# Designed miniproteins, single chains, continued (3): the designs that were tried, part 93

Each design is a single chain, and the fold is of that chain. pLDDT is the mean over its residues in the fold that is shown.

## One batch from the design tools (miniprotein)

Design m11214
Fold by ESMFold2-Fast:
Structure m11214 (fold): chain A 75 residues (1-75)
Amino acid sequence: PAAQAAAERRAGELGEEHAKDMSKLTDEQIDAIADALASLYGLTPEQREAIREKLRQAKAEGKSLLSAVKEIMDA
């Protein structure tokens, strides 16, 4: 499906960015990552905002993007 293909392509682009230190991501990039995750996992707007907040906290703590996403998904 087109929507799933678009989400997977976006996830691939974010996979390129996960090699970067979270501290180097802008707030705009964090918002885009939260949007992509919400789209990929079918999350509500409230869950999307929770993910965005968790990603911003992870950036402040110097965590990797992959580690932050894992913690959010395992919670």
Scores: mean pLDDT 68

Design m11215
Fold by ESMFold2-Fast:
Structure m11215 (fold): chain A 96 residues (1-96)
Amino acid sequence: MEEQRAQFIVDVAEALLNMAVAILKIIFKHNPNMSEEKKKEEIEEAKRIIELAYKEALEEIEKLLKEGKLSEELAKKAKEKLEKLKEEALKEIEEL
């Protein structure tokens, strides 16, 4: 089913985004005396991981759409979910 396939891609992306945020929080928790420069480097690395996970998920949705394995409506809905998840992950990281 097309909807289940799109949802699987979104769920995997959500798990990867949540993992990137969780790892950064663990790093900060175990390194409370980390310099501001080092904190900025860790945040930038987490942002890169988030952007990569988002781009890979978006490419998979586009591939399925191009191959006729996913409707335009389901692709649009999946992309909107992915954008929201990316924005929420980036916001959480910026608030650290």
Scores: mean pLDDT 86

Design m11216
Fold by ESMFold2-Fast:
Structure m11216 (fold): chain A 86 residues (1-86)
Amino acid sequence: VELSEPLEIIKSEDPNIVTAKVVLKETNYSIRLYAVDKSGKRHPMALQKIEDGTVIGSIHLPWENLKSVEAYDDSGKLLDRAEVKP
């Protein structure tokens, strides 16, 4: 499983919601998204498919506590990681 675009962290207007966008090259794959907080804890994100290949993940997590978002396939393989820039 490969991404067609880099994993993108989207800063929402709500500072307590983390959103991420994934675009897959293949449309029939399951993925998992995790928001990683500054303590290293992984929080599973709620996923919404908006079109073939495009998945939006969201979670209630304060933006200031976010370190990174990680995308995995259904076998647990890391597909991409996006880090919050300082």
Scores: mean pLDDT 79

Design m11217
Fold by ESMFold2-Fast:
Structure m11217 (fold): chain A 60 residues (1-60)
Amino acid sequence: NIDNLRQQADNHTSQSNNLLSQGDQLRAQGDDDGARQQYLQASVHQGKANKLENEAQKLE
């Protein structure tokens, strides 16, 4: 179901954006290691979102 794939992609994009915001806050507090971990997790979620969106596009 295309709608399910897009909903999952949106969920991963939302999680990525949340993690980026948390990373930015940690960075502002001087926690570079904590920020790096959040940014890496954000990258993983963004990658999953991109894959799911590509799958949805192929099913159109």
Scores: mean pLDDT 86

Design m11218
Fold by ESMFold2-Fast:
Structure m11218 (fold): chain A 83 residues (1-83)
Amino acid sequence: MTTVLETIQARARVPEYTPEQVKDAALNAKDKELVQSTTLPDGTHVESSRIQLPGGATIGIGTTTTEEDGTIYIHRVLVVSRT
């Protein structure tokens, strides 16, 4: 859990948002727009999503989920803010 937050914070460089807000957006946001999703034959899920945070920032996220143990890997976070 801590490692996931650190990964999000380091990649996103989102000083205006708490690590918890970024993590919740990445994993649980109801308004997450799924851009791409693929399930591999072994049950591994790979998806790319766009999430809007309060305040008008948009986050692009790539995740890989392995069903064997349910581990979620967040490997790309991009933050785009509209002024």
Scores: mean pLDDT 54

Design m11219
Fold by ESMFold2-Fast:
Structure m11219 (fold): chain A 98 residues (1-98)
Amino acid sequence: SAAELIREIVEEVMTLGALLLSYATLLTLHRQGKLPEDDFRAQARRLLARLRAALARLDALLAQAKAQGVAIPPLVARDAAVVRAEAEAAIAELEAIL
C-alpha cells in the first residue's frame, strides 16, 4: 500500500540518519587521533558497506513510489533528499580515504 511504502521510506531515512551520525563520530575520533588507524579502517569499511546498502534501498523505494504514482509527503521528500545527498558525500569521502 501507499502508506506502507511511505513508512518504509521514513524507516530508511532514519537508518541513513543514524549511519551519518556514526560517520561524523568516526571521522571526529580519527581526526582527533583517538582511534588507531587499523580500527578506523575496519569501522570505515563496515560503515561504507552499510551506507551503500541503505542508500540503495532508499533509492529503490523512491523509484517504486514514483513508478506507482505515490505522493510522498513534502517533509519526508525533503528529509530523503537531504540524507541521500549527505550519504553520497560520506560514501565519496570514505572511498577516497580507504
Scores: mean pLDDT 92

Design m11220
Fold by ESMFold2-Fast:
Structure m11220 (fold): chain A 103 residues (1-103)
Amino acid sequence: SVLTEVVQLVAELKNVLQALIDATTDPAARAALEALLAEFSARVTELLERYLAGELSEAEFARRVLALARETYEAVRPYMSPEQAAEMEELIERLEEVLREAE
């Protein structure tokens, strides 16, 4: 289902962000990344709650998660290696594919 695929991709995005935090030795950069992961997690939870309440369609939920993932990627990109950036870009491309199937 679209929901299952979006939830799985969100979990994979959170794993990439957590791995980035764990690899980050600068305290200021780590704090910024932890704040970005917390905000991403909270906003995804709010979108999921709205979807489960019947306020969002599957396509609208997927679209809003994709927009949030792109926003989060732009914010974390300065802290990422090219390899980490490529991994996150692949996950965002998979979210775009899920949204196309939902529409």
Scores: mean pLDDT 89

Design m11221
Fold by ESMFold2-Fast:
Structure m11221 (fold): chain A 63 residues (1-63)
Amino acid sequence: GSKYLARAVEDVRTTSPGAIDIKKGDILLVGKEFDDGYWYVELLSTGKIGRVPKSALEKLSEV
């Protein structure tokens, strides 16, 4: 499918609406890539869904 696994390469803390906090080493499912520099993701450890800066993520594999 068009979904990817990604890993957080750095900690992110946010106050932005619809964004989620992540920690370095977190594994996320990427559902959508936006042209504004954010990816729509699910944090697999918590099930939280939201936006994360693509610069904080490393693509691992297509799902």
Scores: mean pLDDT 79

Design m11222
Fold by ESMFold2-Fast:
Structure m11222 (fold): chain A 61 residues (1-61)
Amino acid sequence: SLRDQLLALLEAAGLSREEAEAAVERALNGKGHSIASALARAGATPELMQQAGALLRQLLA
């Protein structure tokens, strides 16, 4: 699923499973910046941040 792909991407970026799940849940509740903030703290590349944003937009569509 798109959610599983996003969770796997966030975990690959250095987030724990718990952090990834919390960030996705907050984003789905209208706090979309939560994923960008978590990825920035983890030191994710701009490329990975763009991929995560694309997956989130597909989940919200």
Scores: mean pLDDT 77

Design m11223
Fold by ESMFold2-Fast:
Structure m11223 (fold): chain A 88 residues (1-88)
Amino acid sequence: SLSKEELLERYKEEIRKLAKEGKVDEAINTLGLLVLELRRLGASPEEIVKAVEELRKVALENMNPENKSDEAKFQLISEGLIREVRES
């Protein structure tokens, strides 16, 4: 099985690829899967928030800057996910 660090690096690579391809819904799903897998590995809420923020940064840096609707959708959903994790 993957360590938390190895899992995070794999998810960063996947979300980078999805963001470059304009697959915003799949990028959002990838954030949700990361949260689920980190929770299963016993990660703290603080560790999960940091991981989601790292993936969010990678995705935003790789999205098409002209597609503002995809960027806005990703921002809104990822902010909601971070809030949900913080409240857990």
Scores: mean pLDDT 86

Design m11224
Fold by ESMFold2-Fast:
Structure m11224 (fold): chain A 84 residues (1-84)
Amino acid sequence: MKELLERYKKLTQEALAAKFAGDMEKAKKLVEEANKVLTELLKLRSKEPLDEFEGIMYLMLSSISKRAGDEENAKLAEELAERA
């Protein structure tokens, strides 16, 4: 799990760097890879108890994912928030 979170952070930072460098194709690919890592992270977390603070974080993530058109990760984050 910690390794997946670190991969997600690295991919999102690289995507931002690519976007600021004007490489939109690379930025898009890195965002797609980050979203796949996020899906794995959310599925793994669904099997463990969560505290109320994590519940709030997952509600925020669900909202962000819905606005980005990522319905699958939005649903997974919402389910984690309900279990917190």
Scores: mean pLDDT 75

Design m11225
Fold by ESMFold2-Fast:
Structure m11225 (fold): chain A 106 residues (1-106)
Amino acid sequence: SDFEKELQAQIKQERSLLEVVKEAARLRDSDPFRADVLRGVAMVAESSTIVSNKNRKKTADEKTKEFLDEQIKSERRILELIAAEDYEGAIEELEKQIALNEKKLS
């Protein structure tokens, strides 16, 4: 279904962001400059995802609008955690969202 395709796209985006945040966390003490560059990349990517989801919501059916609203709220929380350099919090929230979205596919 179109909803399943959107859900799969969200999971893929969340997994990609998780890898960037994990790498920033790994480098923060040994290479803080590179960690900060990766944090910037993660923030730009998540901000772009929020804007994209807001635009998709404009033409979506009611069920997909509700799903996208929930995704946007989670994405804003993740963005705030990344901006605060709370890498552990961002990783936990991303892993939680991936698990919830994968469960919706089953």
Scores: mean pLDDT 88

Design m11226
Fold by ESMFold2-Fast:
Structure m11226 (fold): chain A 78 residues (1-78)
Amino acid sequence: AARERLEALLAELKSLVGKTLPLDEFGQRFGSLVRQLREAAEAAGLRVTRIDIEAELSPDGSVKVTRIEVELEPLPPP
């Protein structure tokens, strides 16, 4: 169901918190997840209105994600 996919994608996005990833891998994975999240939200009658992300850059060029928050709102009626 659309809601189950939305919840799974939110859980996967939040699983990045505490992970350290190469910058390129982080960019690809985050971008893919955000795209899928938007599609799943729309299918569930919701829209992604805000994503807040906090991350640390490591000396080796990797990214450590410290916080992710997602805001969802109902789609306006047609």
Scores: mean pLDDT 82

Design m11227
Fold by ESMFold2-Fast:
Structure m11227 (fold): chain A 85 residues (1-85)
Amino acid sequence: SKEEAEELIEQFERDVRGAREFVKNSTEFSDEDKQVLLDALEEMERAVEEAREALERGDYERAIEILKEAVDDWFRRTRHLFDKY
């Protein structure tokens, strides 16, 4: 639905912004791991922009699919870090 797509896009925008600020200001991550996280967040930002474009076209199903694919991509890129930090 439109409401579901709008809510997901807004939540992702907030989460990506907060995560990027956290990663950039953190001293706990190695430079290599920080780069992995920042690269994954950049891909998430691109997905959010693509989802917003789909929403503006009225393609709510596609907007949701883009965000779901982005979540899977995020976990694939970052899952090895969950137990490290």
Scores: mean pLDDT 84

Design m11228
Fold by ESMFold2-Fast:
Structure m11228 (fold): chain A 110 residues (1-110)
Amino acid sequence: SLPDLTEEEEKRAKENVEIARKGKINELSPVELLDAAYYILTKEKITEEDIELLVKLYQSLDPETQVLFLDLILGLLPAEKQGAIAALDLSDPRALIKYAVKAIQEDKKK
C-alpha cells in the first residue's frame, strides 16, 4: 500500500476497480485488490456502490491481507476515529467499511 499513487499506479488501480465491478475479482492479485480499495477510499465521493465493492474486495482477501486492508483504512481515518474502528466487530465487514467511509468523507469536508 502506497500513500501516494503515481499516474501509472492510479491508472492501474482504476482498471482493477473496473475489473472488480465487472464481477472478475478472482482475476486480481491481493496487491491489486488493495490498490483498487485505496483508489476507491481516496475518491472525492464514495457511493453506496463503491461501499458494496469495498466489502466484496475485503471478503476476497485472505486473513493476512485483510489485516493490511484494515491498516489501510486506519491510515486514512482521522486519529480520533481510529480507536472506534478497532472496537468494531470484524464479523460485520459491511458495517465497519460503511463507518470508515463516513468518517473519511466527513474528514475531507473539513
Scores: mean pLDDT 76

Design m11229
Fold by ESMFold2-Fast:
Structure m11229 (fold): chain A 97 residues (1-97)
Amino acid sequence: SPAELVEEAIKRIRASLPTLPPEEQAAYQRELDRAVELAKKYGPTHPEVLIELARLALRLGDYETAVKLFEAAVQVDPSNVLARALLEEAREILKKK
C-alpha cells in the first residue's frame, strides 16, 4: 500500500542519515521531518509527500525506493510533469547500476 511504501521509505532514509557527513545530516533530517509533517497533515498518498521522500532517496543513492515513490506520485497525479521527469531520470540511473 502507499502508506506502507512511505513508512518503509522513511525507515530507509533514517538508516542512511548516519552515513552522511555530520554537516549534511541536519539538513537531510529537516527535509525528512518536513515530509513526515506533510504526511501527517495530508496523508501518505499526497503527491508532495511522495515527491519529497523520492528526492531524498534519490540523493542518498536509494534509486529503487526513489523509483517506487515517483511511480506512486505519478499514479496519484498523472499530470505532474516534474514527477514524470524525475521518474524517468531515476529509472535511467537504476538501469546503469
Scores: mean pLDDT 84

Design m11230
Fold by ESMFold2-Fast:
Structure m11230 (fold): chain A 77 residues (1-77)
Amino acid sequence: GSQEAVDIVSILSREEQGAALLTLGSLGLVSEEEEKKAREIASKLPTLVRGMVRDVVLSLSLEEQKTLVEELKKALE
């Protein structure tokens, strides 16, 4: 639900939030402008951590992924 998305955003660093949004962009759930911003934010995140964030995002349902997009956009502006 929406609380799970909020909880995920709250435990992620800014760079991990960027990686999560970038993963959601690869699924077509965010605009190209949002993907560009997410890529810049995630740029210094270690590859292993980026992979772990990606796997968490991909484990979510489509409904949860859509909620996560809204919460990440709100957190990152």
Scores: mean pLDDT 83

Design m11231
Fold by ESMFold2-Fast:
Structure m11231 (fold): chain A 76 residues (1-76)
Amino acid sequence: DEELVKIIYDSAKKYVSPEVAEKATEAHRQAIEAASDDPEERFLRAVYAASKVLLDEGKIDEATQVARDVVAKYRA
């Protein structure tokens, strides 16, 4: 899911520092690698992992916005 990785990174870097954006992108990439063969489950796990990194950094509004952006762009 190269497109999903790009969308998450591009969305995250708009709201958080490059360091936090990279951390979120890494968590997303790891979630994709660990996910099942179900594309829906892979997508949800990846979005959750990236959002969790932002939540851990105290960026609640940013986590919600990134999740919404990713869902809108990936499912469009």
Scores: mean pLDDT 69

Design m11232
Fold by ESMFold2-Fast:
Structure m11232 (fold): chain A 63 residues (1-63)
Amino acid sequence: SKPLVLSQEEVAEALAKAFGLDKEYVLKIISETNMDVSKIAERLGVSKSTVMRVMLELAEQKA
C-alpha cells in the first residue's frame, strides 16, 4: 500500500464533509492531537476505523 501523505487541512476538510462538522473545528482537533487517528476519533465521537476509511478514500481520490 502507498503511504498516506495528507495535509492536516485536507484531512480536516474530508472528515468535516464526512461527518457534517465545521472544518475549522476538525482542523483544531487534528492540530491538538498531532494527527493521532485514535485521539481524533475519540474527540469526534466516531470509530477509529471510520476515520481511517475517510483518510484512505481521500488518499485514493488524490492518486
Scores: mean pLDDT 78

Design m11233
Fold by ESMFold2-Fast:
Structure m11233 (fold): chain A 91 residues (1-91)
Amino acid sequence: MLEKAKELVEKAQKYLEKAVEILMTEQKLSEEKARLAAMAEFIEKAYGKKELAQKVRDEYGLPELNEEAKKYVDKAAEYAKKAKELVEKLE
C-alpha cells in the first residue's frame, strides 16, 4: 500500500512539472514564477486553501494559468487526493 501511495505522489509531481513547462514555454514565465503559479493552483485544488493560494498570487504578481496548465495541475491534485485517501486508510 505504501508503494502505491508513492506511485501516486510521483504521478502528481510529474503533472506539476508538465504544468511548469507549459507556463515557461507558452506564458513565458521564469521558472521561479512558473513553479509558484503552479503550486498556488495546486494548493487551491488539492487542499481547498483558496485564501492562501490567492495571497501567494497577489504577493508575487502571478498571472492566471492557461487552460492547458490548469489541466495538468488538476491531474496533479487528483493524484495527490488519491494518495491522501490511501494513507488515511492506513491510520
Scores: mean pLDDT 82

Design m11234
Fold by ESMFold2-Fast:
Formats: C-alpha cells, sequence, structure tokens
Structure m11234 (fold): chain A 107 residues (1-107)
C-alpha cells in the first residue's frame, strides 16, 4: 500500500539522517542527510491523512536531515562539504513541513 511505502521511506530517511548526524566527516554527514531528507519528503508526499505513523517517521527523518545538515555546514572546510550540508537542511525542512501538514488536526 502507499501507506506502507510511505512508512518505509520515512524510516529509511530517518536512518540515513541519523547515520549522517553520527558521521565525523562533514561530506558524509551532508550527503547522507540530503539522501535521508529526500526519502523522508517522498514518504511524507505518499502518506495519506490516516497514515499518522508514516507522517511521524517522515517528520523525524526531516529533523534528522536538518541536524545532519547543520553539523555538516559547521564542520565544513570546503564549498562541496558546505553545499552538501545546505542540501541536507533544505531537504529536511521540506520533509518536516510536508509531514507537519499531514499530521495537522483540523479544528
Amino acid sequence: SAGAAALALGLLGLALGLAGLASSDPLVAGRLGAAGGGLAATGAELAGDDDVLAALAALLGGLAAIAAGRKAVRAATTLEEANSGFAAAIAGIGAALLAGQKLGVPP
């Protein structure tokens, strides 16, 4: 189902974002964060309104990507390392915003 695919993508995104955050290499942190954020954003897009667990996984994946991106930018010594960190942060912000919309309870 789309919900199962969304959950799998969100969890994979979270795993990659956390792996990036755990990395001491800023390029690895940024690249894993960007990949994780992109997967989390795709998971958020695929999540239906009833796929609360998938949306939560995507939100956490997005936040992990933002954290990995910030770490990469702060540790960057090259433009490539800094750009990878910014890519991770942008992807993570997109994922978190999309997931947040799916988690919104209407009044």
Scores: mean pLDDT 88

Design m11235
Fold by ESMFold2-Fast:
Structure m11235 (fold): chain A 62 residues (1-62)
Amino acid sequence: DSLVQQAQQFIADVRASTALSDAQKDAFVQAITSMLNRPNINPAVLQQALATQRRRFDDALA
């Protein structure tokens, strides 16, 4: 699933960041991981969550 792969890539990007605190990284990873661990993931909900967390990540780097 390409959307799950995009979510996993986002988690990798967050973990690799040197600009974020550990608490900020944990918050981003937790938000996406909680969505990935749902037994009935709606792709639209996962896509919206990923887009929202990506925007927050970009804002945190600015």
Scores: mean pLDDT 80

Design m11236
Fold by ESMFold2-Fast:
Structure m11236 (fold): chain A 74 residues (1-74)
Amino acid sequence: MIQPLSLEEALTLLRSLLPLIGAGQYLPLLDEDPSEAAIRQIPREVLDRVVEFLREQGAEELAERLELYAESLR
């Protein structure tokens, strides 16, 4: 069964991919407070763009795990 990302996995992934999708402005938010609350402050459309980017790169499982993580924050 595919499991959602952990907080640590989500932070690592977002730090790597946010600059690549032109959303590097959210990096200081994650650096100042590496928490779920900080990730919740990132617009959902930005998280959706990271999921789409992962699918475009062929990282289907990682994309699904990030989507499940984002859903768990609601």
Scores: mean pLDDT 83

Design m11237
Fold by ESMFold2-Fast:
Structure m11237 (fold): chain A 84 residues (1-84)
Amino acid sequence: MEEEYQKFLEELSKLHKEALEAIKNGDYEKALEIVKKMKELVEEAKKKFPEYAESLDTILRIAIDEIKKELDEEKKKELDKIFE
């Protein structure tokens, strides 16, 4: 794996952990901001590594699904709006 691509995966993992921690602290506003950053990071990575675009989308979807499991129905709708 290219060093630069690995760096994107590490940053995405870090943001995922920070989002889950924000939810545990009841800071849903911060969690949604982090989700937006995750989306932006994946879009940047897809521009640099278009051959990995489908894999990056899958990784993001899995991370977002884990975040959604920790949210109530109202907050899940707010998260879904980020991806509209």
Scores: mean pLDDT 81

Design m11238
Fold by ESMFold2-Fast:
Structure m11238 (fold): chain A 96 residues (1-96)
Amino acid sequence: MKEKALEFAELARKYLEKMVKENKHLSDLTEEERLLYSFAVAVEGADERAKQLTKEKGIDYEEAKASLIEKVLNYFKEKLGVDPEKLFELLRKYLS
């Protein structure tokens, strides 16, 4: 769902910004925080790629971004065993 993918992207960006503000070292992160950091970095990469696709191919930015975020969510589910629902709960927990 396009809206859901874009919501994940916004939460991931907020998490990354919070990490920077709190000046946390990667070595001080819990497994959950490291997972969220990895997700946030992947989402940032997806956003950069979406901007490239918009510039190079004239693809709608939001559509490109949503599609790439869906691929990131699928990767985390299939490769890391983390469902989108769990990622959403963790992002909400750490952004509360």
Scores: mean pLDDT 81

Design m11239
Fold by ESMFold2-Fast:
Structure m11239 (fold): chain A 90 residues (1-90)
Amino acid sequence: LSKELRLQMEAGALLTAAAVYYVVGKKAIEKGDIKEAEESLKKLKELRKKARELAERSEGEARREAEAAAEAIEEMIKELEEEIKKAKEE
């Protein structure tokens, strides 16, 4: 397996994990479990950091994939943070 292909697979895995935590967080908000939603948010922030670090150690297509993953995770974080904020405002 080439280094570039391995890095692209890592970017895909990070994005997949982020999508799972994003869905879990949104479902937690729907159920009123703010603590679980905040834990999902913390996991998304860890995955965004990993995606950014992956982009810094990658080049070419692998770097673009990692940057795209970091941007997608950032959007998930912003949406979930806003929903948590609204849920706390009774």
Scores: mean pLDDT 86

Design m11240
Fold by ESMFold2-Fast:
Structure m11240 (fold): chain A 81 residues (1-81)
Amino acid sequence: SEIEALFAEGVKKATTPLKKVAAGQPISKEDAIKSAKEGVALLEQALELAKAKGAPQEVIDKIQAALEEAKKNLDILENVK
């Protein structure tokens, strides 16, 4: 489904930068932040689409949890105080 596709891509983009940093793999801070921002945007799109289509609350909760983690990861990467 469109919701699952947006969710999967959003999670991937939101988590890949921190996974690379944790694994000691090269990634620039700029590329990491860009990927994390794209992940947040995709998860926000998945959440809005899920709500618009009346998805089950369990699906909405899953996307919301992933979005909160994506925002946390972006904050860590940006070193926002």
Scores: mean pLDDT 81

Design m11241
Fold by ESMFold2-Fast:
Order: structure tokens, then C-alpha cells, then sequence
Structure m11241 (fold): chain A 66 residues (1-66)
């Protein structure tokens, strides 16, 4: 699928199903992010060594299509 680069602007900008949370300045590559009705983006990515669903606060990231 399509890949995007998400850079965290805050320590709570993104998290995964294992409870790993991105720190400010951390970059996550997210595949096929979808906007949910609650305003969060969810795609497949690797965060702190765990690959799977990553939830992203779109207001707290800089996101660029790769």
C-alpha cells in the first residue's frame, strides 16, 4: 500500500496496540492510513520494534506522502 512519513510534534502524537507511544521528533513510516470518524488516523507501521496498527493524532504530526 501507499506509505507516509509521520513525524511526531509531541510525545503523545502516535501509539500502537502494544501501548508504545511515539516521542516528540520520532518518525514513523505508516502504510495506508485511514481517517476514522473520531478524527484519528490508523495505518500499519513499526513503532519501537512493534509492527502493526498505529493510531495517529493528525494535529500532532507532520505527515508526508512517500
Amino acid sequence: GKKYKATALADDAAWNSEGKVAKKGETIIVEDPKLREDGYLVGTGTLHGVTGPVTISPEKVEITEL
Scores: mean pLDDT 84

Design m11242
Fold by ESMFold2-Fast:
Structure m11242 (fold): chain A 88 residues (1-88)
Amino acid sequence: SLLDILKKNYELTKKHVEEALKAIDEGNIREARRHVRAAELYAKSVKANADAVVKTGTPEQGEYAKKLADEVISLVEEARRKVDEAEA
C-alpha cells in the first residue's frame, strides 16, 4: 500500500540520518554528506507519499502521514546542519 511505502521510506530516512551522524563522529565528512543526500531523497519521497495519502486515504491515515513527513524533514535539516558545522 501507499502507507507501507511511506513507512519504508520513513525508516530509510532515519537510518541514513543515523549513519550520517556516525560518520561525523568518525571524521568521515564525505560519507556523512553522502548519507545526508540519501536521507534528503527519501524524505522527499515521504512528503510526496504523505500528500497522496492525505488525498486518497482516511483522515486518520492523512494525519499520521503528515506527522511522519514533518518529522523526517526536521531530522534531515538537523543532520545537514551538523555536517556543515563539522566541515567548517
Scores: mean pLDDT 89

Design m11243
Fold by ESMFold2-Fast:
Structure m11243 (fold): chain A 81 residues (1-81)
Amino acid sequence: KYKETYEIAKKNAEAAAKDTAVAPAAVKESFDAFGEATGDKEIYEERKKGLIEKIKEAKDAGKIAAEANERLAAAAEANLK
């Protein structure tokens, strides 16, 4: 369930990031690390905190990317519960 929800949210976030073109590479790396952690709750939660920090950086470089990243994190968190 985590993987499927994450995969859908990730595709939506990647589409938004492509439209921005100024999204920082660090945000993309954070997405990949987030996806790899879908099988372990502790790692997943730790990666989520890292993603939140990257989202803050993205707000300076790409407003659309920041919004997409927040949607990704929210969707993954909802599925985690």
Scores: mean pLDDT 59

Design m11244
Fold by ESMFold2-Fast:
Structure m11244 (fold): chain A 55 residues (1-55)
Amino acid sequence: SQQQFGQQLRLGGQRLREIGSGESKQYAEQSVRYAEQGNVSLASEYLQKSVDSLR
């Protein structure tokens, strides 16, 4: 469901915020914020930006 997907994005963002640094951490924080607002599309986008920043 949309709620389950949003929860998974929030958990992923929280994890990346904990282990990330710099830009990765900032994108992860933004992803968590969007997920909490119910904006699944932006939460997913910023989660991807966080992951990409780890490379």
Scores: mean pLDDT 81

Design m11245
Fold by ESMFold2-Fast:
Structure m11245 (fold): chain A 103 residues (1-103)
Amino acid sequence: LDELLKNREGFNLAVRVALYNVVNKTDDPQPVTLSEVAQELGVETATLQTAIDTAYEEVQAGTAPPTAIVEALTPLIGEELALLVTMELVRRSTLEYLEQHAP
């Protein structure tokens, strides 16, 4: 959770992994490039990077991360897929919390 707000690289990595997992219908974390995800989505890598950077800047300006991500990604991938990316980010954060605090 802190990584999503503290630095642009961490935010970009989290969104990139969530996009990959949603597009490929998997829950395994994978080290993927933004170019690979952009190709699977049928969008230009630079355009996808700009959308993620815009979402990060909106979060820094005080917008809730789910809202910023949905607003930035909806024009490129549609609202349904943008919402699924947000849900995947929440799932990953919950799983990491449970791994640290599981009995």
Scores: mean pLDDT 75

Design m11246
Fold by ESMFold2-Fast:
Structure m11246 (fold): chain A 84 residues (1-84)
Amino acid sequence: FVPTTPFGILAFLAGIAGILAGLAAPDPVVATAAALLGIGGNVAAGLADELLASGKISKEEAEKLALEGARDGIAGALLGLAGL
């Protein structure tokens, strides 16, 4: 999952932040939910880059998918922080 678009990079970093915040949360339910949201962000970023590279979607569609992943990653990070 190596993003090449600016929004894909943002989604990837937000996803990692969500995973790390999830792992830091002391409650296993909150930790799991935050980590899953972070993973979703990383998957969305990787999928956007793959679909753009294969020519199946436009750059604008790839950026939209990456932004959706970034939102999920940020939500995961906030949930993890709230669980601390």
Scores: mean pLDDT 66

Design m11247
Fold by ESMFold2-Fast:
Formats: sequence, C-alpha cells, structure tokens
Structure m11247 (fold): chain A 61 residues (1-61)
Amino acid sequence: GLEEFEKKVREAMVRLAEARASSEQLEAFLLEAGRIYKELKETGDLEKALEKLEEVTRRVE
C-alpha cells in the first residue's frame, strides 16, 4: 500500500544520492513522486505506481 510506496521512494532517494543527483534533480524527483502518490491514493494501483516511480528514478540517474 502507501507504506510500501513510501519505502520505495526512500530507496530511490538513496540511489539518486549515490548517483550524485543535484538538489534540483532531487526536488524534481520528489515533485513527480508526490504526483504518483496522489494517483496511487485515487486508484489503489500500487504496481502501476511502482512502475512509474522506477521510470522517474531511472530518468534522473
């Protein structure tokens, strides 16, 4: 559920920090993650939310 998504966001933030993402890149990532979180609350589709989060993470790396 939402807790699993939050855990994956934290894991992605660690990955981005290790990839030397800038503060601006981290801010952009968090804004997109927040939009995905709102969609997850509306749809309940955790699998789709995790797919979108991974796509955003890979784009910033």
Scores: mean pLDDT 83

Design m11248
Fold by ESMFold2-Fast:
Structure m11248 (fold): chain A 86 residues (1-86)
Amino acid sequence: MREILSRIIGLVLRAVGALIEGDYAGAIAAMEDLRDYAASLGSEEATAIADETIAEVKAMIAAGASEGELAKKILEGAERVLEALE
C-alpha cells in the first residue's frame, strides 16, 4: 500500500509539474506511466480507470481547459486508481 501510494504520488507530481510548465505532452506521458504501473500490478480495473482519465484529459486539453481543471481531473483519476488497487 505505502509503496504503491508513494509511486502514484510521484507520477501525479510529475504530471502536474509538466502542466505548470505548459508541457502537456509530458503530463500525458506521466499519466501513461501511471497506467503502465497499474497494469504491472495486475489490476484491470485500475488500468481501465487510468485509460479513461488519460482520454478525458486529452479531450479537456483539446477543449482548452485550464491548468486547474486539468490538475483536478488528474488528481481525481489517480484517487480512483488508488481505490481500485485496495
Scores: mean pLDDT 85

